# Designs tried in a protein design run: designed miniproteins, single chains, continued (4). Part 7

Each design is a single chain, and the fold is of that chain. pLDDT is the mean over its residues in the fold that is shown.

## One batch from the design tools (miniprotein)

Design m12224
Fold by ESMFold2-Fast:
Structure m12224 (fold): chain A 68 residues (1-68)
Amino acid sequence: PSEEVVELLTKAGRALRAGDFEAAKEYLLKAAELSQGEAKEYLTKAAELVFSDPEKAERLALKGYLLD
């Protein structure tokens, strides 16, 4: 992944752990916009799950990071 994607995913992870789900969703969506293919799909799904299942959102964000 690009440096910008890594920074956004780091910020998203911190926001998720702090319970700031609105910020986490924004960071994940920005990371998805900068990504392609499967990485983009996983990051988009992670953003969708932030409010309903934050633990699954974090796991999907990690998968998106590893695929980029």
Scores: mean pLDDT 83

Design m12225
Fold by ESMFold2-Fast:
Structure m12225 (fold): chain A 78 residues (1-78)
Amino acid sequence: SAAAEARRLALLAEAEEAIRAGDYERAIALLEELRREGLMSEDEYKYLVTTIKKKAGTASEEEIKEGIALQKKLIAES
């Protein structure tokens, strides 16, 4: 719905602002809210969280490999 799309965009905009501020824990919390509200798939959530952790320098090698696999899956499902 238009309301669901507006909510998704608003939370993503807040997450982007948190990333710009270096507030990576807030950015991840906002993505988790999107996942809980059904506005983001589990795979999309995992991919974005891994991307944020890479930017923060906290991603494990295993998380990076999983993120690559999820990106391939999301492209194939498009």
Scores: mean pLDDT 81

Design m12226
Fold by ESMFold2-Fast:
Formats: sequence, C-alpha cells, structure tokens
Structure m12226 (fold): chain A 67 residues (1-67)
Amino acid sequence: SDAQRNGAAAYAAGKAGDYAAAATAGHESFLIGPTEEAQRGGREAYLAGAAGDAAGAAKGMKISFEG
C-alpha cells in the first residue's frame, strides 16, 4: 500500500541519516496510514524528523512499517 511504501521510504531515509526525506515520508504516512499504529508511527517519525532526532525518526518509521 502507499502507506507501507511511505513507511519503508521513511525508515530507509532515517537509517541513511536523511532527516528531511524521513520527515517528509513520515508526515505522509501519518496522513494516510491504514491503521492507528501506522498513523502513530508516522506521527512520531514526523515530529522526530522535524526536531532533527534521527533515532526517534527511525523508531517511528519502524512502527509505521512494521510487517
């Protein structure tokens, strides 16, 4: 799904240290997440990415992409 692709992209970007891309993908996952868990993960990734917290962004993305 689009939410899973965005979650995967956010996770990969965060793992690579690209916080801007991670924040963007996390924001999109938050808006269109298919479950509450995916939306929560996307929100956490978005907030952490915006704050420059790479570890927090990666955690949120992992929750959003969990499968």
Scores: mean pLDDT 66

Design m12227
Fold by ESMFold2-Fast:
Structure m12227 (fold): chain A 67 residues (1-67)
Amino acid sequence: MRLSEEELEREIEEALILMGVGVARIALRNGEPVEEVRAYLEELKERARELGLERAAEEAERAIEEL
């Protein structure tokens, strides 16, 4: 298999962060306060950056810019 345990954990973390960004967008559409959605997205962005998940960090940043 090409994926090590470390690579698998990294892919799972990326998927969770990307899912969180999607959930945040749905929450905003359903009337959640912009400030709460922004705070959640900022937490996801920082987590992605801490883990070196550049794509996930960029997606979170883009979602924040769309607010």
Scores: mean pLDDT 81

Design m12229
Fold by ESMFold2-Fast:
Structure m12229 (fold): chain A 57 residues (1-57)
Amino acid sequence: EKKRNEAIEKEIEKYKEKYGLKEEVVKKLLDVLKNPSLEFSDEVAEELKPIREKELE
């Protein structure tokens, strides 16, 4: 769990800096992705997909 939460935070921080995500959006993503009932890879990938598309512009 510690490693999983750390990985989520790392990825979200990277995208926060790249795209200037609002702090409230970052907190919401972290709260949702740290939820034990969510599948890390699926939820994280989907949440970050729109940001990745922005990078490709």
Scores: mean pLDDT 61

Design m12230
Fold by ESMFold2-Fast:
Structure m12230 (fold): chain A 65 residues (1-65)
Amino acid sequence: MKVRIILPDGREAVVSVKELADSLGVSPSTLSRLLKRHPVISGKELNEALGVDHPILDEYTIERL
């Protein structure tokens, strides 16, 4: 599974769910399940749902591809 990360300045990055999960310190299966329920999620909602705190993500949008 791939995801698109949209930065506040409009720049985009495409990464695998594994790469994003590894960067957040969570399991890829946990992140994959969350993104199946919420194909578009804000970084703030992602932090809250995963129980992690990465403040830089609060302004990002994450889309399941």
Scores: mean pLDDT 81

Design m12231
Fold by ESMFold2-Fast:
Structure m12231 (fold): chain A 72 residues (1-72)
Amino acid sequence: AEELKKKAEELKKKAKELEAKASAEVAALVAQAMTDPARRAEYSARAGAIRAEGAAEVKKLNEEAEKLLKEA
């Protein structure tokens, strides 16, 4: 029981770390878009892709963590 809860906490921590990393990368791309208008569309597209991929991975980790918590 406690072991499953510990694993769920670890997965949630990974999800938070991935979300923070994705947010930092997106913020950096947004900043670059502001300083380089010629490539603004390119940076925006990359930021969108990072958000989508990050959200999917975070959702997967959170779902796995919730499953472990329900089985605990």
Scores: mean pLDDT 81

Design m12232
Fold by ESMFold2-Fast:
Structure m12232 (fold): chain A 68 residues (1-68)
Amino acid sequence: SALEDLDKLEEELKKDPRFKVERVGEDTLRITNTGSVESQVGLVLRIIGDYPNLEVSVEGDTITVKAK
């Protein structure tokens, strides 16, 4: 399910020091990129490819991921 995918993504990202992860709602994850622009682009592409039930939006160094 989309919520299970969101939980898996949150757990993966908590292990990655390039990203600060915050669960801002039941269906919403906020990610702050503390690494390079390349690391941010790579993460967005991974989410789009691996988690088709999640919506991704980007504003500056902030990536918002929402369960559909």
Scores: mean pLDDT 85

Design m12233
Fold by ESMFold2-Fast:
Structure m12233 (fold): chain A 68 residues (1-68)
Amino acid sequence: SEAEELFKKARELLLQGEKALQQGKAEEAIRLYQEAIELAKKASEYDPEKGQALLLRAEELLKKAEEL
């Protein structure tokens, strides 16, 4: 479904961001986390509980990357 594709893409972006951060590419990780946040917001329109949980996770990862 469209909702499943949005959740899958958002999770893939979070994993790509974590990989970028491990490589010392903080600016790239920040961009990937911001993109994941936008997809998580869209996904929350289909499933508010799962979307909100993903959004909170993405926002926490973004804050940690910005504090480096």
Scores: mean pLDDT 86

Design m12235
Fold by ESMFold2-Fast:
Structure m12235 (fold): chain A 65 residues (1-65)
Amino acid sequence: MSNLESALEHIRKLAEEGDIEEAVKAARMVGEQLGVPKEDIEKAVKLLKEGKVEEALKLLRDAAS
């Protein structure tokens, strides 16, 4: 039931296309649905805003697993 990799790939594509606001919204939605702690979601959001896309996705993946 974990479409985690698909969700992370979607966030990555949004960020790579420059849609940082949409990537942030997707990261919050995915993180909340997967039960990721709020603190880890907000840290990933900060990384996305800093352009550290791979670090943000790794944090969400590690926190969700």
Scores: mean pLDDT 81

Design m12236
Fold by ESMFold2-Fast:
Structure m12236 (fold): chain A 68 residues (1-68)
Amino acid sequence: MIEIVAEIGTDPEVVKEAMKMFNSKSATGVPRGTPVEEAIKLSSGEQVAYIPAGTKKEEIPDLPIYTK
């Protein structure tokens, strides 16, 4: 299962769209400027999609998926 990790301040609609696209049931918020490596560690999932603040819906398909 792909977990969503988003920076605080990311558009909630972008987070919802990413959750739908990756069939995720939860999203974890992290402070702005959190390094992606640290953000991934806060997820309980084996795979993580990280959403930095300012991400647009059209950018969601191009987001990298990280494996723990």
Scores: mean pLDDT 78

Design m12237
Fold by ESMFold2-Fast:
Structure m12237 (fold): chain A 73 residues (1-73)
Amino acid sequence: SSHRQQVSEQIQRAMRTLHQAGASREELADAAGVAARHLGGFSVEQSQALKARLLAAPSLDEAQAIVRDAVAA
């Protein structure tokens, strides 16, 4: 659980940093999906599902919640 929490926190931090730099929703979703594969062991299919959920998120706060939910599973 601590490993999953650390991965979630790292992805969330990267998303906040990119958002502050003016990254688009698509760029945030792509970065989170890539990070979930490399740090969280997500499959291509799991990464694609995460990206789709993030693209539908109406705010950064909801995108962060989606990442926490997906990584905790």
Scores: mean pLDDT 86

Design m12239
Fold by ESMFold2-Fast:
Structure m12239 (fold): chain A 95 residues (1-95)
Amino acid sequence: KEKQKELAKETLESFARYAESEGDTEVAERIRKLVEEGKYDEAIDLAIDWENRKRAELEAQLAASTDPAEQRRLAVRIMVENIHIAAAELAKSLV
């Protein structure tokens, strides 16, 4: 059970870094603050909500795109977001 909390913390830090890399510094800081406060469920829910918003943005871009190379890149990014969401949901089940 201790190892499961450590895994959840590491997963949340990975989400925070990803949010920062996408320019969403406020989301990254909120995730880290919730983790510091021991609010893992709330931090995971915030990460899932952010990933769902990013996926929706990418899906809208894909629908508007007419360039096959861009469509391929966007489809890969959407797959990555789906993997992140699944990982976050798994982490929530362990906390």
Scores: mean pLDDT 81

Design m12240
Fold by ESMFold2-Fast:
Structure m12240 (fold): chain A 80 residues (1-80)
Amino acid sequence: SDLETARRIAENLKKLAEEGYVDEARALGDMQIALFKRAGKYEVAAELARLMAEAFESVGDTEGAEHYRKLAEEFEKLAK
């Protein structure tokens, strides 16, 4: 499912961030979120953003964590 795909994406990006490629992980995550948003899959975009927030918090990127938390909240409001 798309939700399972989002979870796998988040897991891979978390590993990338843990290896020190935080900016690259953010850029790749932003591209994937944009693709789900363009497809109207707001529930999937919200889940990916939520998992991204958790991942960046775990590696000490507080700015990234806050950014993705806010994105998740906005996409949840758009999910119908």
Scores: mean pLDDT 87

Design m12241
Fold by ESMFold2-Fast:
Structure m12241 (fold): chain A 67 residues (1-67)
Amino acid sequence: GPAQDAGRRAAEAALAGGASEREANRAGTKVGSAMDSGNFEGAERGIEAAERGDAVGAALAGTRGAS
């Protein structure tokens, strides 16, 4: 589903950017949770951060804006 797809994309991008498995898993989990909770902006920003190689920023974006 969309949450799984967003989380997977963020985790894969983080790993490609040189993040550790732990950092990539955290980014994927937070981005996926944001998508699942309807925080689409957080999920999108998280994916963009991961694609720039910022796994920590991706996890933060997926956490912020939770409503």
Scores: mean pLDDT 79

Design m12242
Fold by ESMFold2-Fast:
Structure m12242 (fold): chain A 61 residues (1-61)
Amino acid sequence: SIAELQKQSILISPKLTFDQQSQINVLLNQAEQARRDGDLDKAAALEAQVQAILDDALANQ
């Protein structure tokens, strides 16, 4: 899931603002850490935030 979100962010990077790219990187890092800590609920919430940013960027594309 994190790997797929990272792949999607790279593929659509020209459609992402600098702020969106920055936010995605921070959130993916935090999600990865949450998974290592065993906090799957936190990881899922962070991954959902990344997906929402990607969906927003793709809304008209």
Scores: mean pLDDT 81

Design m12243
Fold by ESMFold2-Fast:
Structure m12243 (fold): chain A 79 residues (1-79)
Amino acid sequence: MKLSEEDLEAEVLISFGRAYIALGKIALEKLKDVELAIESYKKAIELLKEAYEKSKSEELKKEAEELIKEAEEKLKELE
């Protein structure tokens, strides 16, 4: 089974979104940099929303939605 080109683009965006969520966690836990954490979570949300819009697969849409919720909850804790 080969994913559509749009689903492959969504997977790449989800991967970048996950990386920015991880960066936000590292910024808080290791660097004690709240501003970097906020910027990282905001960038993750931006990329994940784009992934959601590009996804044709319901599974990818759900993954993006769950990650958006995680990043938004983390961002709310910092603001």
Scores: mean pLDDT 83

Design m12244
Fold by ESMFold2-Fast:
Structure m12244 (fold): chain A 98 residues (1-98)
Amino acid sequence: EIQVTQSPSSLTVAEGETATITMRYSSSGSTPLGVQWYKDGVLRLPEGASLQVDESKSTATLTINPVKPEDAGVYYDQASSDEGTAFGGGTKLTVVPA
């Protein structure tokens, strides 16, 4: 069974700073494992977002730089493998004025 741990569960970042959300997965599948990120229930990443998958560490990292007010919301990751599909627990991103 594939398992996913997403951290942090909540994150507050000032506008113009960098937000980093990390997913760890346990799976026998190979990369790419169909790693996807959802914002507010939509399969859509904000502008300035980048995704780095590290198969050797079984991690996927979402980085948003620079953070904008519209980037605030709830982020979920999804990992898929031969063992199935799992979602992370979610991260609430709060953006404060710089």
Scores: mean pLDDT 75

Design m12245
Fold by ESMFold2-Fast:
Structure m12245 (fold): chain A 73 residues (1-73)
Amino acid sequence: MSEEEIKKIIEEAKKYIEKAKEYYKKGDYEKAYEELNKAYKLLDKIKPKTKEAIELEIEAGVLALEIAVELSF
């Protein structure tokens, strides 16, 4: 995978994470989770993982855990 391709995937994943955060703020936890899943699928394409990709996966994971708590109620 080229460096340009990795950068494009990272930027797309960032956009999905930001959309997820916006849905989370609005209380739309199901849509927030849907956007996070899109980010995860994009980040999974990056092999080997870059530091930025790992950082985004951690950020997404924290938000996914917060959403899971809300959806469990």
Scores: mean pLDDT 81

Design m12246
Fold by ESMFold2-Fast:
Structure m12246 (fold): chain A 66 residues (1-66)
Amino acid sequence: SLLDLAYELLREGKTREEIKAELKKINPNLSDEEIDQIIGEATRRLKIDEDLASVQKELEEEKKRS
């Protein structure tokens, strides 16, 4: 899906402009507003996932320190 693609591209460190270009290659009928919504949703998901992964890693390191 377009949202999953935007999520992966953001995770790879692609710019917003590069992501817009890739989404338009897949679906040229997408409006700039629709693309901005997709990127916005993907950005929110990535931020939540990164914050959760950081907490989990810190808890695992604490267990190893005994």
Scores: mean pLDDT 78

Design m12247
Fold by ESMFold2-Fast:
Structure m12247 (fold): chain A 78 residues (1-78)
Amino acid sequence: SESLEEALEKPKRLLEEGKELLKKGKLEEALEKAEEAIKLTEELLKIGERTLPPEMREELEELLKEGEELLKEIKEKM
């Protein structure tokens, strides 16, 4: 469970960095962070499809939604 928690840290950090870059008006850099976070979250969901605890799956699905919302907001401001 700890190793899965550590795996969630990277997409969370990428989303946080993307939000901070968006706030600073660095749209292209924010876009790269959002896209990386989405891709990593999708890969984690795919790899863990049959092995992830339900709580971890739900958290990854929430991260994916948050990443997609961030991506949409960035693209609307470009």
Scores: mean pLDDT 81

Design m12248
Fold by ESMFold2-Fast:
Structure m12248 (fold): chain A 97 residues (1-97)
Amino acid sequence: MKREIEERELPSGLTIVTIRVEKDGKKVVAVAAGINEVDPETARSLIAAARQFAEVEKKKAEKEGYKFGFDILPVGSTREEARRKAEEEAEELLKEL
């Protein structure tokens, strides 16, 4: 099994976790966005940024033959919750293949 984890954090409280897994010919990319921000206007901007990032990653994943999954966690979510959600999504995508 090949597993690669990338984490990106913006100073504004957005955490994006990307997990790529290849196992037994199955290829998946799971992206989870944690919104560690409670201000509604800032959170809305971070959610929009996360969606734009996910669109780019989805196109890249599909071009490379990966099944793609994306989750946005609730406002006030932690970095640890984002990491856990990305791992759970990757395992779920592998089960669906």
Scores: mean pLDDT 79

Design m12249
Fold by ESMFold2-Fast:
Structure m12249 (fold): chain A 86 residues (1-86)
Amino acid sequence: DELAERLLRLLEEAARAADAIPELAPVGEMLRALAEALRTASPEERPAVARAVASGAREAARFAAAHPEVTALLREAARAAEELAA
């Protein structure tokens, strides 16, 4: 699924960007956990996991608000997750 692969890439890219910023280490850890949950989700679990990813990405964007590059990736991830959950 192209949308799920795009979302996984966005989460991994956001996690790498967060890892470069010491105060965002918890964001990087959370995004890796969300990516793993999405990767291991069964087809029936996928919409619920995608909703959790969208919520988590929005929360991470609020926490990372001082870092525009990270927040931009997180907003894109949230949009992709919302599309995947629909």
Scores: mean pLDDT 86

Design m12250
Fold by ESMFold2-Fast:
Structure m12250 (fold): chain A 70 residues (1-70)
Amino acid sequence: LSEEEIEKIADFLSEVLGISRETGKSLAKTLARLNVTDKDEIKELLLALFNTSDEQAEKAAEKIVEALLK
């Protein structure tokens, strides 16, 4: 992932999950480093880490997977 792609995903995650841009960047970078590209695993992580709805976690996970797989 390029830094621009990470920034773009961080902005989306900040908006959907109500987290800071820095937290969103850290999350995107961590998932990319660990090669976590399974949407269901990402959704479960988001539900565990953040107070969010199933729908919001699904949308966020889908966007992360799209960015990681390009």
Scores: mean pLDDT 77

Design m12251
Fold by ESMFold2-Fast:
Structure m12251 (fold): chain A 97 residues (1-97)
Amino acid sequence: MKELTDEEINEKVDETMERIKTLSPEEAVRLAIETVSEILDAVAAGKAKPSLETLDKIIELLHMAGKKATKDVPVEEHLRLIGLTLQVIGIREELLL
């Protein structure tokens, strides 16, 4: 896994949020899942340490993707967005300890 700085993560999240505004619901949800999963994998590997600010942006990205998730998006992908959101909240909570 590549090392990700907080600034690189923040830029990647901003780019993804702009992209999902113009993508189809299915593509928007998929991109959000891929982007956040990549970031969380880097965190789990000790290759990334996002700030509280950046974690809040990741939650916003997932929420934005969830709002675009129509009935045509598979239920498994909706559940994955929820799961990723809870995982990010958990990481954020640990930083507050």
Scores: mean pLDDT 83

Design m12252
Fold by ESMFold2-Fast:
Structure m12252 (fold): chain A 62 residues (1-62)
Amino acid sequence: GAMEEEMRKRLETAKEVFEKTTNPVVLRVMLHELEEMLEQVTDPELKEEIEKLIEEIRKKLA
């Protein structure tokens, strides 16, 4: 649906920002927004992609 398509676009944008940024403030904002997206997503493939990016951000912040 339209919400899932919008969330996929947001995820792709987040992946691009993640590749280009080392700023911990930006990474923490992204982490929070991805965690909120995860609460709204029911598509298991999209959920897995979001969870993977969350873990990559957490690892980069550690």
Scores: mean pLDDT 82

Design m12253
Fold by ESMFold2-Fast:
Structure m12253 (fold): chain A 88 residues (1-88)
Amino acid sequence: SEEEFKEKVKIFVVITVELKKKNEFSIEKALELMNDPEKRKEALEKYENDEELKKLAEEVINSLTEEDKERFKKLIKDFEKKKEEEKK
């Protein structure tokens, strides 16, 4: 749903900002943290309590083209599939 997509973008923005502050940012690292239920919860809690993060996430969501949305969805799906195969 659109609400689920928006929530994933909010989580991704928070995680990306935190990783960049630590000079540890990579797409793979961000996706790993997004796949962790505890890290997702922490990211949403930070989002709800930080007006700058809310503004940044809304700006990101509003700037996304349909192509950007599909690329983001594909990145998440491909990462989830990779993790399912690696559990062997």
Scores: mean pLDDT 79

Design m12254
Fold by ESMFold2-Fast:
Structure m12254 (fold): chain A 57 residues (1-57)
Amino acid sequence: DERLRELAERLGVSVEAVRGGIQLARDMGAELAKQYLKRDVGASDELADEIAALAAE
């Protein structure tokens, strides 16, 4: 998925980490997933929001 690759490059992580963030948002909700992405993965607020938004699709 080209979108996942783009996000992974912007974040400096693997595509699998982005997929994990999307799955976490689907399972736990966007707010908790954003906290995890920012704290443990190093995502910016913008990147965390984009990853959480993909879970809503």
Scores: mean pLDDT 74

Design m12256
Fold by ESMFold2-Fast:
Structure m12256 (fold): chain A 64 residues (1-64)
Amino acid sequence: MARKLLDEGKVEEALKEARRQIEELGEENPQALRDYGLALLAQGKFDEARESFERAARIERERA
């Protein structure tokens, strides 16, 4: 999971893994979107990270 790579300080690999998960599971997978958001936060891309987290939260609410 991308979070494990972030915990190890491997931000670039975390971004690559999160992007791969989005490609494999689809852009509407909330776990992949959350992992991508965490990787974006580590890169300082706060606006993009917020958008990714908000999208994941909306999808989870719709499917709950």
Scores: mean pLDDT 72

Design m12257
Fold by ESMFold2-Fast:
Structure m12257 (fold): chain A 73 residues (1-73)
Amino acid sequence: MARTLEEIAAASEEEQERVLEEAREELSKVVDEETAERVTELLRKAVEAARAGDIEKALEYIGEAAKVVEEAL
């Protein structure tokens, strides 16, 4: 169980990776696996930007991911 600041940070990273993997699997039901992988990569970059406090950059990546999905449908 996460009890130290470092354990909490590590647990958060594992949780984020799990959520991204779940999103990739759900996306692959609607778009092809190559498109799902591309979208997941953009979402991963958005999460990293948000963690760094760069909300503008995070929103930019989310917008790009949404556009990729829209173009694939």
Scores: mean pLDDT 70

Design m12258
Fold by ESMFold2-Fast:
Structure m12258 (fold): chain A 65 residues (1-65)
Amino acid sequence: SADGERARAAAERARELGDGAAAASATHQFSKLGDKEGAEHGARAAEEAGDRAAARVGWQSALKA
């Protein structure tokens, strides 16, 4: 879906910038779409950003998908 494509692009951009909060936000969008695989992708992007607080928020959102 267009929303899923936007969320994936946001997660990839967040990883490039090292922005854990943006990656966690993208994970939340995947969770709202019921896209478990996309939510895990976003949560991993938050981990790769090195922000432990954002990674925790991201994985909590992924569990809801």
Scores: mean pLDDT 77

Design m12259
Fold by ESMFold2-Fast:
Structure m12259 (fold): chain A 66 residues (1-66)
Amino acid sequence: MTQEQLDLISRLAQEAAARVAAGEPEEDVLARVEAELRAAGFSDEEIAYGLAVTRHAIAAVRARQA
């Protein structure tokens, strides 16, 4: 992946974690991240990586709220 792709994943993961912290359902947030990455031209493998990073960011936020 390019640095620009990694930067986009990082931004979307942080936004997703903030949305889940604000009470948005995790499933809806992940679906939005997948759609954004697909619209940006990411491959299925790159989308899978981006979703894994996003899930990790969400889990970290949830651990802080528990």
Scores: mean pLDDT 85

Design m12260
Fold by ESMFold2-Fast:
Structure m12260 (fold): chain A 64 residues (1-64)
Amino acid sequence: SMSQEEIGELTAVLLLMGQVGDEATLGEIAEATGISQSTARRLLEKMEKEGLVERVGKRYRIVK
């Protein structure tokens, strides 16, 4: 299960990805959100499992 803190972090990542356009790399997401790359990777993995994002090569994008 996801904590309220993790849900907040996921929401911030989703909002950021909406601002940067269709696709962003792990490094771009981590730098822009201020979270570590390991935390960003874990959150993106959860979002991918939930169908909220998809992986396109090295980049992640919001499922539309």
Scores: mean pLDDT 73

